# Designed miniproteins, single chains, continued (5), part 10

Each design is a single chain, and the fold is of that chain. pLDDT is the mean over its residues in the fold that is shown.

## One batch from the design tools (miniprotein)

Design m16315
Fold by ESMFold2-Fast:
Structure m16315 (fold): chain A 81 residues (1-81)
Amino acid sequence: MSLKEKVEEIVKTKSPEEATKEIVKLLKEQFENGKISLEEVKEVIELYAKLLNEQNVPEEVREKAERELLRTYIELSDKAA
């Protein structure tokens, strides 16, 4: 299963809050094991934002998810530097 397919499955089966936690964990695990690049992390974040928008998730929930993902991206970017 591709990373993008796994993200889509998480979004379909979990609440937005649980999906955000699982995606953050997945991104950290895959990046720390050298399986994905920072560019792929960014692509997954953009995909997740799109999926939340398509599901008409409330704006406050989307903003919270986006903050958690941005924080994760910054943490991983700092480790890459």
Scores: mean pLDDT 81

Design m16316
Fold by ESMFold2-Fast:
Structure m16316 (fold): chain A 94 residues (1-94)
Amino acid sequence: ALTIVSVTFPSSASGNITVTISSSFEEISAKVLTVKSLDSGETKTFGVEPNATTASFPMTLPTKDQTLEFTVQAFSASTGKVSPKYTATWNYTA
């Protein structure tokens, strides 16, 4: 199973968003993190290293309060398995 444990927003526009991921899946070869604004519909997708527990990426901070949807999914090349998508929402306060 995969879960999103926490999301940390930067205090300035030059900072990174950091997402902490807990993963329990057989022989992970790749992880993908998708971030979607439910208010604007904009979506960004990031590759995450197989053994990484955090993903950190630059994002322009929203100018207003937004609900952001974070989705994580793992892939295993050796088993041919794809994990269920884990989705969680975080509210950003501008």
Scores: mean pLDDT 76

Design m16317
Fold by ESMFold2-Fast:
Structure m16317 (fold): chain A 62 residues (1-62)
Amino acid sequence: MSGAEAVAAAEAALAEMEREGVTPELAQRADDYIVLAAARGEVERAAALGRRLHALAQRDGL
């Protein structure tokens, strides 16, 4: 999986959380792809996605 593919997968998981609510499984999936995106050199995008994940988790009490 490329960094761009990992970013797209993380964005899909975040979009699902925005629609369906945050679950530990969705949050873990998003975090795994964010970490992979950063490891693949997409550091700035991964940081932005991480901030969105934390905001959604805080909204839903995780």
Scores: mean pLDDT 84

Design m16318
Fold by ESMFold2-Fast:
Structure m16318 (fold): chain A 86 residues (1-86)
Amino acid sequence: MAKVEAKVDADGGVSVTKVEKEGPGGEQAAALALSAAQNAAIEALRKGKKKEKLEVRVTLPDGRVIRAKAEVDLEKGTAKAEAEVS
């Protein structure tokens, strides 16, 4: 499991403020969570939305699945994402 919190600039720049990693695959989970947060911010800007949610799934070569969920709020300048390995 991984949790990421970040500040988001009006231009979609992401500045990580907190990362929590837990258990095997935590580094990969954190990387996917951050990627999901960045992509959610880009998508919100592209669509002219103030808020966006994104879910992504990646299958690793060993068959494990990482699922990440991200939520961005451009009005508040915040992003949160979490990812789980199964």
Scores: mean pLDDT 82

Design m16319
Fold by ESMFold2-Fast:
Structure m16319 (fold): chain A 105 residues (1-105)
Amino acid sequence: SMTELRVEVTLGMFEIGLSVLRHYLLVEEDVEEVRRELERFVALVRDQLDKLSPAERAVLVPRLIALLDEYTGRARAEIEDPEKLALFEEQIDALRAYLRQLGAA
């Protein structure tokens, strides 16, 4: 269906964005640059979700939450800098709160 295709494409974009963020968390020494990249990712997610129908959001949001949980687990295992980890968790927890407010799980 058109709904399934748009959900898959959008989720794929978010997965690429999270992979890029993971790389920044591992290699970027400037914590303020990490903050800017996290803020760009959150803004991208909000912008893309605003473009989707309620039916598309209902399918995508639970899958996005699962993807955020996967990357949070990876960050906790791989990121040794407690300031970077705290910044990542703060931004992703705020994003999860926004997703729950959309009424999609």
Scores: mean pLDDT 86

Design m16320
Fold by ESMFold2-Fast:
Structure m16320 (fold): chain A 98 residues (1-98)
Amino acid sequence: SLPSNEEIEERTKKALIEKDKELLEEVIEEMRKQTDPSNEETFKRSVELMKKILEDEEIVIEVPSSTEQEEIDHIIEEMKKLLKEFGKEDIKITIKYY
């Protein structure tokens, strides 16, 4: 049986908190098996984000220049909440407009 979404989330959090690259790669492989091909771009972006969090790298969020400030503030707040759950609240978040 495929692991549950809750098991994947728990293992992802453990890998990111412990900086366990091998565990993160295992989780990525399991997520890939459960990902619909129509969601491939979303999956790739999630993988890139997880790898940046693992390595304490700057997170760049690309948004259209037409994006309202309230929406940008909400995106930043949600990302900060996620990072805090992984003990990574000090990771720099940068907004890039396209």
Scores: mean pLDDT 78

Design m16321
Fold by ESMFold2-Fast:
Structure m16321 (fold): chain A 85 residues (1-85)
Amino acid sequence: MKEKLEETKKLVEELAKALLEGARNAISDPKKAEEYKKKADEIVEKLKENADDKTIQEIGKEVAEKVKPEIEELKKEYEKLGVSL
């Protein structure tokens, strides 16, 4: 139980990082952004194997709060490029 929860948390954190890196590369390197999207899809499949939707949502909230500064930084980077999100 504890080990499986830690694995799920790690997968959600890896998913968040893949999505953020994909977004960062979306304008400058679309091919690299596509690679990160593929990685994100693979992580989603692993999450479905390891946890139910409720557990993923609970951990997703914790990870979203943890990566919120990175999301805000990414938004500022997009605004500097003239792209409003």
Scores: mean pLDDT 73

Design m16322
Fold by ESMFold2-Fast:
Structure m16322 (fold): chain A 71 residues (1-71)
Amino acid sequence: SLRQKLLKKLDEVVEGIDRMLAEGASEEEVLRYLDEETKKFLEEIEDPQLAEQFLRAVSDLKALARARLAE
């Protein structure tokens, strides 16, 4: 289902952030990664509600990445 595709993509993005932060990535690099993954996901789905949910989740992930880097 499209919802399963959304959840799988979010899991992959979270794993990507964790890997990047473990490797010493900067805030700029993490934000660029999130923007690229968002673009890829939006090209694959036609459901505007799922697109909105993904964009909100990415916004939250950007805030969490900034918080983790501030520690």
Scores: mean pLDDT 82

Design m16323
Fold by ESMFold2-Fast:
Structure m16323 (fold): chain A 68 residues (1-68)
Amino acid sequence: SEAEELRRLAEKEPNPELRALYLGLADGLESLELYPKAVEAGELYDPAEIERLRARIEEARREIEKMK
């Protein structure tokens, strides 16, 4: 998965700021993947939280691009 690839990149990344961005992006993507399963399990779901999560993922992607 993209999250697993990002975690592998983070392990090899010597820049701690870029490493933190890779890990944050990986965590965000994993959270987004788990939401459909949480909904199926009957857990409370807030669509606004999903939109905020997507916004954070996009921001992390932009910051990573700036550092490359």
Scores: mean pLDDT 77

Design m16324
Fold by ESMFold2-Fast:
Structure m16324 (fold): chain A 80 residues (1-80)
Amino acid sequence: MQEEVDKAKEEVSRALEEAQEKNLSPEEMVEKLKPLLEKLYEAEVALFKAEFPNDPKRVEEIEEELKSLIEDGLKKIKEA
């Protein structure tokens, strides 16, 4: 579980570095990062579900927070 989260984070980080080196447009960067951020979201949600099996409300709050952070991040990249 943690290894999957770490791997997803590394994939996002690598994609950001690659996008910067290739001087990708904001639109191309969003398209490249979106599926990787979705993978990261799924991995983190799975980890939190395993960590808090008796607290579905906590997991739900974390899901909404992560979703909001991803949407805000992608919006900032697109507007750059």
Scores: mean pLDDT 77

Design m16325
Fold by ESMFold2-Fast:
Structure m16325 (fold): chain A 71 residues (1-71)
Amino acid sequence: MSPEELAREKARKIFEEYREKITEALRNRDYLTLQKLVNEVLDKMLEAGVPEDIALEVVSLRLQELGEEVA
């Protein structure tokens, strides 16, 4: 597995820890809580050694997927 693939898998695992809370914030249109959760997820990804560009990409794709799921 490439270092980039390992970083993506690590980022996805971190996002999954917050998935339920983020999904609830999206359903409730609680954008303040959503912003706080996104910042916490990004910080945790960076702390775990995920490059910023990969962390932002994974978060953006996951938010899009969840937004489509709850629409």
Scores: mean pLDDT 83

Design m16326
Fold by ESMFold2-Fast:
Structure m16326 (fold): chain A 99 residues (1-99)
Amino acid sequence: GVNLTPLSKEQLIKQAEGILEAADLIAAGEPEERARAALEKGGLSPERAAELVRLMRESERNLELLRLQAEGFIAKAKGDEEKLKEIEEEAEKLEEELE
């Protein structure tokens, strides 16, 4: 379904920063509740935060892909074309490992 309420640039950055914080907390072995709180602080619903933490914990690859996606959203929102290209190339390498 199409989300009919687009996020502002600032809201998108805040949400993406929450995803990066949650990913770092999961990677560090911190409690799941801290990762959920970071996502909720970023503006995600409790239900969506719980789903994202589940995906992050399911595999290290999911964690890395979600980190790259969040960094890509931040780079795109800031107009950092060089950083966006680097992130896209790294994500493509991870996706090629599926083939």
Scores: mean pLDDT 77

Design m16327
Fold by ESMFold2-Fast:
Structure m16327 (fold): chain A 67 residues (1-67)
Amino acid sequence: SEQEIVRLETQIGFLEIVRDTELWLAEKHEAQGRLDLAAAYKKAAEETKKHIEELKKKLEEKKKQLE
């Protein structure tokens, strides 16, 4: 439904902000020599990116149902 599409788009948008924040924190900690913490945020960003890709796949499947 259109409501499910809007919900998925909203969730994707929110996770993209989370991903960008995690990457920004990784850069900030790396610049301060906190390499372990920077690596942890980079790993978190990769997990967030995978979640975004799964939701995008689900969004495409829902869009095809409306065609």
Scores: mean pLDDT 88

Design m16328
Fold by ESMFold2-Fast:
Structure m16328 (fold): chain A 113 residues (1-113)
Amino acid sequence: SLQEQHEKLLAQLDEAKKPKTEKLLAELLLHLKLKDLEGALETIERILEEQNLTLEQLIDLGLAGDSIALGLAVLRAILEGDEAALARIKAASDPEVQEEIAALEEWVKEIKK
Protein backbone atom coordinates (compact mmCIF):
# COMPACT_ATOMS: atom_id res chain seq x y z
CA SER A 1 0.00 0.00 0.00
CA LEU A 2 1.03 3.65 -0.41
CA GLN A 3 0.90 4.13 3.37
CA GLU A 4 3.27 1.18 3.97
CA GLN A 5 5.62 2.47 1.24
CA HIS A 6 5.71 5.97 2.78
CA GLU A 7 6.37 4.55 6.28
CA LYS A 8 9.26 2.47 4.85
CA LEU A 9 10.76 5.51 3.06
CA LEU A 10 10.52 7.64 6.23
CA ALA A 11 12.26 4.88 8.21
CA GLN A 12 15.05 4.78 5.58
CA LEU A 13 15.62 8.55 5.89
CA ASP A 14 15.63 8.31 9.71
CA GLU A 15 18.60 5.96 9.09
CA ALA A 16 20.35 8.73 7.07
CA LYS A 17 22.40 9.36 10.23
CA LYS A 18 24.06 5.96 9.80
CA PRO A 19 27.85 6.23 9.16
CA LYS A 20 27.60 5.40 5.43
CA THR A 21 24.92 8.02 4.68
CA GLU A 22 26.61 10.52 7.04
CA LYS A 23 29.86 10.21 5.04
CA LEU A 24 27.99 10.84 1.78
CA LEU A 25 26.26 13.90 3.26
CA ALA A 26 29.66 15.20 4.46
CA GLU A 27 31.11 14.61 0.95
CA LEU A 28 28.15 16.51 -0.55
CA LEU A 29 28.73 19.49 1.77
CA LEU A 30 32.45 19.48 0.88
CA HIS A 31 31.69 19.48 -2.88
CA LEU A 32 29.25 22.39 -2.38
CA LYS A 33 31.83 24.33 -0.30
CA LEU A 34 34.41 23.79 -3.10
CA LYS A 35 31.80 24.81 -5.75
CA ASP A 36 32.17 21.37 -7.40
CA LEU A 37 28.66 21.04 -8.83
CA GLU A 38 29.48 17.84 -10.78
CA GLY A 39 30.83 16.14 -7.64
CA ALA A 40 27.81 17.39 -5.68
CA LEU A 41 25.40 15.89 -8.24
CA GLU A 42 27.28 12.55 -8.29
CA THR A 43 27.18 12.42 -4.47
CA ILE A 44 23.40 13.10 -4.43
CA GLU A 45 22.97 10.24 -6.94
CA ARG A 46 24.95 7.94 -4.59
CA ILE A 47 22.75 8.99 -1.63
CA LEU A 48 19.57 8.25 -3.64
CA GLU A 49 20.93 4.81 -4.65
CA GLU A 50 21.86 3.97 -1.01
CA GLN A 51 18.36 5.05 0.15
CA ASN A 52 16.72 3.30 -2.86
CA LEU A 53 14.80 6.49 -3.75
CA THR A 54 13.70 8.15 -6.99
CA LEU A 55 13.55 11.96 -7.27
CA GLU A 56 9.73 11.78 -7.15
CA GLN A 57 9.83 9.74 -3.91
CA LEU A 58 12.41 12.14 -2.46
CA ILE A 59 10.14 15.14 -3.27
CA ASP A 60 7.14 13.37 -1.68
CA LEU A 61 9.16 12.70 1.51
CA GLY A 62 10.44 16.29 1.61
CA LEU A 63 6.94 17.71 1.23
CA ALA A 64 5.77 15.31 3.99
CA GLY A 65 8.18 17.06 6.41
CA ASP A 66 11.64 15.46 5.98
CA SER A 67 14.02 18.44 5.79
CA ILE A 68 16.99 16.35 4.53
CA ALA A 69 14.86 14.87 1.73
CA LEU A 70 13.55 18.35 0.84
CA GLY A 71 17.09 19.80 0.67
CA LEU A 72 18.34 16.93 -1.50
CA ALA A 73 15.29 17.16 -3.81
CA VAL A 74 15.73 20.93 -4.28
CA LEU A 75 19.47 20.65 -4.96
CA ARG A 76 19.02 17.70 -7.37
CA ALA A 77 16.30 19.55 -9.31
CA ILE A 78 18.43 22.72 -9.55
CA LEU A 79 21.59 20.84 -10.64
CA GLU A 80 19.66 18.89 -13.33
CA GLY A 81 17.65 21.96 -14.43
CA ASP A 82 14.34 20.21 -13.65
CA GLU A 83 12.04 23.27 -13.80
CA ALA A 84 8.86 21.16 -13.29
CA ALA A 85 10.19 19.59 -10.06
CA LEU A 86 11.35 23.02 -8.80
CA ALA A 87 7.94 24.59 -9.57
CA ARG A 88 6.17 21.78 -7.67
CA ILE A 89 8.45 22.14 -4.61
CA LYS A 90 8.12 25.96 -4.58
CA ALA A 91 4.30 25.79 -4.84
CA ALA A 92 4.16 23.54 -1.74
CA SER A 93 6.78 25.53 0.27
CA ASP A 94 6.55 28.37 2.79
CA PRO A 95 7.63 31.84 1.52
CA GLU A 96 10.88 31.68 3.52
CA VAL A 97 11.73 28.31 1.93
CA GLN A 98 10.86 29.74 -1.52
CA GLU A 99 13.36 32.59 -0.91
CA GLU A 100 16.07 30.07 0.13
CA ILE A 101 15.40 28.03 -3.04
CA ALA A 102 15.70 31.19 -5.19
CA ALA A 103 18.99 32.08 -3.46
CA LEU A 104 20.33 28.55 -4.12
CA GLU A 105 19.31 28.80 -7.82
CA GLU A 106 21.22 32.10 -8.16
CA TRP A 107 24.26 30.61 -6.33
CA VAL A 108 24.37 27.63 -8.76
CA LYS A 109 23.91 29.98 -11.76
CA GLU A 110 26.86 32.14 -10.58
CA ILE A 111 29.13 29.06 -10.22
CA LYS A 112 28.25 27.87 -13.76
CA LYS A 113 29.59 31.16 -15.21
Scores: mean pLDDT 75

Design m16329
Fold by ESMFold2-Fast:
Structure m16329 (fold): chain A 84 residues (1-84)
Amino acid sequence: LQETVERAKELKERLKELREELEELYPESPDKEEVRRLISELEYLILGLDEAIENKDEKMLQTLIERANKVAEEAERLIREIKA
């Protein structure tokens, strides 16, 4: 559980960074709808991870970590596309 909580905390910080970068890049994005969708998904996951960490819910943390990794990859891809 300790290792899962630490991974979740690190992932949460990464999601916050990705959210802020997408918000900054939003005006330059050719697909504003996709950017908005990803920002909303990142916000949902950040809140979910916070609750699961506070409640020490290992099963919820594992589920949210898996989803967060997929969404983070999508966000990173979109950020690269906008910056290219």
Scores: mean pLDDT 84

Design m16330
Fold by ESMFold2-Fast:
Structure m16330 (fold): chain A 94 residues (1-94)
Amino acid sequence: MRKPVSEEEREEIRKRAELLNRMDEALTQSPEAAVALAEKTPIIDAARILLGVMLQLGLLTPEEVKELQRKIINNEVTQEDVDELLARVRAALA
């Protein structure tokens, strides 16, 4: 992650974004709406939303959760990661 700002400042920004995402998830309160929201958000935020949904649905193993969280924290999430998560959530909602 490119940073003219410090890592500490970046983490504070992330915490605030996480709070807003939690509020939006509470407002949405459905996996289908969370999937739709993920499509229009930045990849990193989409992965975070999908991680929450997949945990609630029991679609991820503890090891997969840990690996995805690490990718989110380090900003290593790719579109392929998000697409795979979306496909699994869609299958579970069918």
Scores: mean pLDDT 68

Design m16331
Fold by ESMFold2-Fast:
Structure m16331 (fold): chain A 94 residues (1-94)
Amino acid sequence: MSAETILDEVRSLFYQLVQAIQAGDVEKAQELRDQAIEKLRELARSSEDPEVVELAKRTIKLLEENRDDPEKLKKVASRAIMELTILTLKKMEE
């Protein structure tokens, strides 16, 4: 239940979501989107970092608003991967 483990799981889900959208697998993309939303909710509850919590909340909103648009979902997922990577790098030390 560490926030770090949830961050890794969320990144993995977003990577898989991008791949499913590129493959045209609409059912798999919707399943992965729903899984990512649940993991982001877990991340928001488990993290004490306000930047992580705000990123999770914002990303959930974008995933829900763009549920019917695969290209926008792909952009949301790709941006979330980048933002999560930047937050990890900001931690650089401690």
Scores: mean pLDDT 80

Design m16332
Fold by ESMFold2-Fast:
Order: sequence, then structure tokens, then C-alpha cells
Structure m16332 (fold): chain A 70 residues (1-70)
Amino acid sequence: MSKLEALREAVEEVRPHLSPEVAERLLEAIDNAPSVEEAARAVLEILRGESPATRRAFLLAALRQLGKVA
């Protein structure tokens, strides 16, 4: 699994806490990013408008999913 796929899986894990529009924006930002670093930056900017609970849920999901990557 790539680091980009790990970020994508983190979005899917927290999807019930997101509006459909925000979830689509996150997935599109990851899919269109030229690097993991740019994907992470775009995701953080989108999530800045979300609740602290949603941001924490995403961070924990991202840490779990990235931990599966070599």
C-alpha cells in the first residue's frame, strides 16, 4: 500500500464524520497531488474548516493507515 493510498483509506475511515462535499474534496486532493507531502498539505488545509473532533479522528486514522506502509 502506498502512502497516498493510506491517506485515502484514512478519509474513508472518517467519512461518516464528514459532509459528502468535504469527503470528495479530500479524495480529489489526494488523487491529484504530485507527492505525499503536497497531499498532506492539501488535506490539512481542507480539514482546517472541520471540527476538532473530526480533525483528531482523521489524524488517528492517518497514523494507523500510514503505520501499515513499509
Scores: mean pLDDT 80

Design m16333
Fold by ESMFold2-Fast:
Structure m16333 (fold): chain A 77 residues (1-77)
Amino acid sequence: AAEIAREAAERALEVAVREYKRGASPEEVNRAADEAARKIVGVLGARVEIEGDRITVTAVAAANGQVATATVTKRLE
């Protein structure tokens, strides 16, 4: 669960950064990141928070009867 959640968070963060740099709205960034994360089996979703020059992604996954959450953050220029 934890490994899947981390993989999902990292994938969602890559998509979120890409969309943000293209000028997408926070809503569009969150939607694209969640869609990318959900392509991983066991992922329940991902949420993106943008504050100033920081993008934070939290992903939730369920595997082997357990739920795990992973959070990754990237600083933008």
Scores: mean pLDDT 79

Design m16334
Fold by ESMFold2-Fast:
Structure m16334 (fold): chain A 68 residues (1-68)
Amino acid sequence: MLSPEETLAMYRAFLAEAAATLSDAELDDLFARLVEDIRDRYSPEEAERLIAELEAHLAALRAARAAA
């Protein structure tokens, strides 16, 4: 199993690539699937931390594309 740090790095990279091609609605759907995967694989405490980090990353990606 990947460590929490490896999962964060991988999912951040994946979301950054997806943000270049997907709409906001498609990104929301993708993010929901990543959240489900994290909740299935990690403790509730770790899952909430990882989800918060990815949510912040997705928000930053959206802000960047909206400003372009």
Scores: mean pLDDT 82

Design m16335
Fold by ESMFold2-Fast:
Structure m16335 (fold): chain A 72 residues (1-72)
Amino acid sequence: MTRPDLINHALEVAKARHGSKVKGFTASAREALLKIEFPDGTQLLYALVDEAVVNADAAGKEFIEPQHLLAS
């Protein structure tokens, strides 16, 4: 699976888990995710996307923005 496919899969898993209506990522947020390294597999990617979905949903946003990925 390519990294973009993993990001899209992580988004769908997080949306289903939280019942979120988030539609996707902004171009900037997607670019930020593609630059992050995950040397110990995809666990950090899935956790980061999960938190980003929660943060975007709490902010009333339809799209995940870069700030939702950078909230430590």
Scores: mean pLDDT 74

Design m16336
Fold by ESMFold2-Fast:
Structure m16336 (fold): chain A 55 residues (1-55)
Amino acid sequence: MKLKITVTITKPDGSTETYTVEVEAPLEVGKQLADTVKESLQDKGYKVEVKIEEL
């Protein structure tokens, strides 16, 4: 199943960056990947929002 993962990062100064990745994986694998990305960036003081869409 094709997944579109959109990651929005808010830096401490309030600026935002958006990254989009398309991957062919089960939804559960996509969620695990999203959680890993969130944890790594939150350790740096960023706020992270992840959106997963099935294509």
Scores: mean pLDDT 78

Design m16337
Fold by ESMFold2-Fast:
Structure m16337 (fold): chain A 72 residues (1-72)
Amino acid sequence: SQELIDKAIEAVRAGNYDEAAKLLEEAMKKDPNNPEVVRRGVAITLLAVAEGASPEVLKKIIEAMKKGDEAS
């Protein structure tokens, strides 16, 4: 799951926001009770905002985090 989070951060930096959202959702589903995954998810969302991601992309990232949190 840490590898998925690292790949998600890399995807955001590359402007591949859809891939980042998918990777984050997968990481959250695998380790829903891992606080580090949740914290990294928040960091990824903030990074996407800083990079100028569209509202639709931000919605996907936030929904991915909510789905992971709901499973916890």
Scores: mean pLDDT 73

Design m16338
Fold by ESMFold2-Fast:
Structure m16338 (fold): chain A 68 residues (1-68)
Amino acid sequence: MSLAEKIAEFKEEMSKLSEEEARKKAEEYIDQLVKLYEEQGVPQELIDLLRQAEERAIEEDIKKLKEE
């Protein structure tokens, strides 16, 4: 149930996808994470910052996974 576990699972899933598919899935996943933050009572302005951080981290992971 933790966000960290969901992120780890998502990264594993991305390794199986094409770069285009991984990017689409990343956008959907980030939207779901934002929803989970809202459900956990995180303030909207903090959610915006967290979303930006997740987008950056996921893009870096996609680049690393698609490097080979």
Scores: mean pLDDT 70

Design m16339
Fold by ESMFold2-Fast:
Structure m16339 (fold): chain A 85 residues (1-85)
Amino acid sequence: SLAELARGIEAALEAPIEYAKATGNEEGLKLAEKLREAVLAGDAEAAAEYARKLFTEVLKKSEEEAEEYAEGAARLAELRAELAR
């Protein structure tokens, strides 16, 4: 169901937060928490922005990978907005 998919997405968003907590990365933790909040609020634009920053600045991934991740995060936020109706 879409509710089960949403729960799976929420669980996946917890992984970066847990990693940041385990490694003591305060900036990574802040960005991961903001990303989670943006997705859960259905804010696609904010979700894309925080995902891009997390992927490039904290995870040190390429701009291409960061953009793919940002697009994914925006899609998750859109799905969450639909599920909240």
Scores: mean pLDDT 73

Design m16340
Fold by ESMFold2-Fast:
Order: C-alpha cells, then sequence, then structure tokens
Structure m16340 (fold): chain A 110 residues (1-110)
C-alpha cells in the first residue's frame, strides 16, 4: 500500500514536472507547481490514513480520488482563465490516467 502510494506520487509528479518544464509560461509553471505540492500533501495524508487510522485500501483510494478531482477542477479553471486550454487538457489526461492505474493496482490487492 505505502509503496503503491509512493509509486503513484513519483509517476504523477514526474509527468507533471515534464509538462511544467516544457512550458515557457511562468503562470502555467506556477499552476503546475501548486498542483504538485497539493499531490504531495494528499499522498502524505493518504499514507497517514493507512498507517495510523488503519483505513482500508478502498477508503485511501476514495480519499486520493476525491482530493485530486477537486485540485484538478481548480487547476483546469485557472488554466482556462489564462487561455491555456491545451495545458488544462494535458493535466486532466495525466491525472485521470494515473488515478486509473492506481485503482487497478489496488483492486489487484483486494
Amino acid sequence: MVQLIDDFLSSLTSKLNELKNSSSDEEVKEVIDWVIKQIEAIAKEAKRMYEKDKASPEEVYEFIERKLLTILTMATMQLRMLGKEDTALKIQEIVLKELKKLKAKLEELA
């Protein structure tokens, strides 16, 4: 479980950093950096829920999904306000694909 959360965090933040580094727009970089910081905080809390609160894998996944979808909504709204629809779609695709991979791996453990 903790390893799955760490692998998820590493994969997701790596892909978002690649997108950030490919941009020449400082406002886009700031949005992506904020998203990465939120993901790191979510992963830390998810691991705490599992280790300290003895939450089930399903409860941990539901927490991660709910928090990430909220962050994704805020990030895509901000990027659209900046006229960066293409970047908004790329962030959405990266996040949703990584969530789908995490869910599949967790279902294999159940």
Scores: mean pLDDT 86

Design m16341
Fold by ESMFold2-Fast:
Structure m16341 (fold): chain A 87 residues (1-87)
Amino acid sequence: MEEEKERGRKEADRLVAEIETLVNEAIQIVKDTGDEGKAEFVRIAVEAVERGRQLVEKLKDFPEVAEYVREKTREAVRKGLDAAADY
């Protein structure tokens, strides 16, 4: 149980890092291409949220870890959206 919780947290951290990388890449595309990059950013953000949702479903037996994944995924996507909105 504890090992599964720790494994889930590490997977969540990896997912958050992947989301942050994708968001940063999308922000760069927005800076370089404007409107075209904004559409790509939205697509990447939607995919990132879906990946987080799937991980939460896999971790349903560990509600604390599932909540951690939800919170961190939401924060990463929101941070990217806020940055893109100022462009």
Scores: mean pLDDT 68

Design m16342
Fold by ESMFold2-Fast:
Structure m16342 (fold): chain A 76 residues (1-76)
Amino acid sequence: MRIEEASEEAKELMKKWYPESYEKVEEAAKKAPDPRRRKVILGTLEGVLRIIEGVLKTLEKLGKKEEVEKILKERK
């Protein structure tokens, strides 16, 4: 999925658990000298966001909204 298509929860979780990696990847994408390199960097971030979204969506489908809240509040 594209970064813009990711849920606010997935983005928040990514920033909370991997703040340095998230910030560095986003900054590297902005500073990338060519469009191809920028797409690769963004594609990596989008891949991680898709995994987080898949986990959150699975928990929601199982009726475990409490687990979603727990994950969002979890410190790592």
Scores: mean pLDDT 66

Design m16343
Fold by ESMFold2-Fast:
Structure m16343 (fold): chain A 81 residues (1-81)
Amino acid sequence: MSQEEILEEAKKRNPSGLMTKEEAKELIRELVLPEFPLSDEEIDELLDSYKNADGTIDLAGLRKILDQINSMKEAEKLGLA
């Protein structure tokens, strides 16, 4: 699934463009983990890095998280970690 498809799904589930940390974590588990396995702790660290002051994740924060995950996928392909 593309980053844009994941963002569209997030927007469908959260029309306000804001989601809780748990909602963002569920989205990542459903749409990202089948292609790139991450531990619960790794997901929590990513969410905590890009959350708003109130603990929510907006679409811009989710985009940054997905960019970071994609960077990790590319590093794996290149053998860089």
Scores: mean pLDDT 78

Design m16344
Fold by ESMFold2-Fast:
Structure m16344 (fold): chain A 74 residues (1-74)
Amino acid sequence: SNLEKKRQLFAEKYQELKAYLDSHLSPEEAERYFVRFARDLQEVIEKNKDKSVEEIEKALDEVFQRHKAEVDAL
């Protein structure tokens, strides 16, 4: 179902974010950035939850690219 696909996509994006931060930042920095970025991700999920899987994936990819840019600028 679309609900199950969306739920899986959300879980995958949280895992992807955590893995990225853990690979690029110190443990303390990774924790701080994860809290902030996870909140941004949750907001995007909430705003887009009624959209298609494809639209949600695009929105999540856009926010992840923004998060990566912020980390890369450090």
Scores: mean pLDDT 82

Design m16345
Fold by ESMFold2-Fast:
Structure m16345 (fold): chain A 85 residues (1-85)
Amino acid sequence: MKLKVSLTITLPDGTVLTGEGVVYENGVLKATLTNTETGDTSEVTVEGDLGEAILKAALEAKKKGLGGVGTAKSGDYTITVKITE
């Protein structure tokens, strides 16, 4: 199974990244994220504790239905996940 997600990630330095991607059952996120201050866009793969936190937030959002929101923290990262479709 894979979930299409919209993401907002706040980094420990206060930088905010936004974008869309896919989180997989193994806790891997593949996403295109844009830095909201610079406009720089990057394709990223997120794994490990942060990827697992994103997966848990996405599953929470999915249980709430379309437009549902899940939130997670991993270390000093704050993550908001929305199921888009």
Scores: mean pLDDT 79

Design m16346
Fold by ESMFold2-Fast:
Structure m16346 (fold): chain A 68 residues (1-68)
Amino acid sequence: MLKEAAEKSKDPEVREDLEAVIKLKEEVEKNPENAVLYAALGVQAVGALLTAERAKDEISKKALEELL
């Protein structure tokens, strides 16, 4: 869902924020014991959600809410 939302987003800032969340989620999946990566993912996801809200990107907002 996150990858699909990034591909469908027409706002470059929303796309960049979603790509950052996807990359960080991949790092969390590779290193599930690293609590700092979980915290960083949470912060990045909230930031991306605010960007999506500003852009009125309901698909990206929905994908991020499902991650949180």
Scores: mean pLDDT 80

Design m16347
Fold by ESMFold2-Fast:
Structure m16347 (fold): chain A 84 residues (1-84)
Amino acid sequence: VEALAEAIVARAREIAERLLDSPLSPEERVERALREAARAVLDEEQLARYEELVEAGFPPHLAIGAALLGLSLEEAKELLAERE
């Protein structure tokens, strides 16, 4: 899990650097970089879970963490509630 999380962060940083010359805001660049990194690093089942969580309103960084841990939508909601 730790190695996959590090791989996603590294890939997201790489993508965000490439998006620096785009007309996107810093927040939009981070979100796009995280989405592209998730698609590149996550397996098919983890990617499907990540997309479900994002559609449910989870921030991309938390959705990635929940997908890597194999959390259900309900388990991810509980984790987010603890974070406030």
Scores: mean pLDDT 70

Design m16348
Fold by ESMFold2-Fast:
Structure m16348 (fold): chain A 74 residues (1-74)
Amino acid sequence: LVEELARILQELVGTPPEDAELTARYLLSRVPPDKQEEAVAKLRRALEAATSQDEKNLVIVRLASDPDAFLAAP
C-alpha cells in the first residue's frame, strides 16, 4: 500500500522518488488501518480529476489535515 501510494504521488503529483515513500508513509499514518485502501483509492481519483498543481496540493493537504472529512466527502 505504501509503495502503491508512492507510485501515485510520483505519477500524478510529480513527487521525487526519494520523497514519495516518506510522504506516502506519513499520509497513511494519518488514516486508520482499516480505511487506508479506501483513502488511497479516493486520493487517486481526486488527483486524476485535479487540473492544476495547486488543486493536487490541496487534495493532499486535505487528506493529511482531516482524513475523516476527506473520506466522508462525496
Scores: mean pLDDT 79

Design m16349
Fold by ESMFold2-Fast:
Structure m16349 (fold): chain A 67 residues (1-67)
Amino acid sequence: DVEEQRHREELEKQLAQSEKAKKKILDLIKKNGKKPDDKTLKKIAKETGLSVSTVKELADSVMKELE
């Protein structure tokens, strides 16, 4: 049960960071009217501790949601 709790806490932290990254991406899209460039996505990945690939997937998801 302790292992399940640790796994849940890790997932919650990852989810929170993903939500922060998604919000930053959405704000940038609203401000600039386009998907953020790779350099900006790498910066978001560094700030949130997510992988660059995860942040790129979130950016693609946000772009699709705005359609």
Scores: mean pLDDT 77

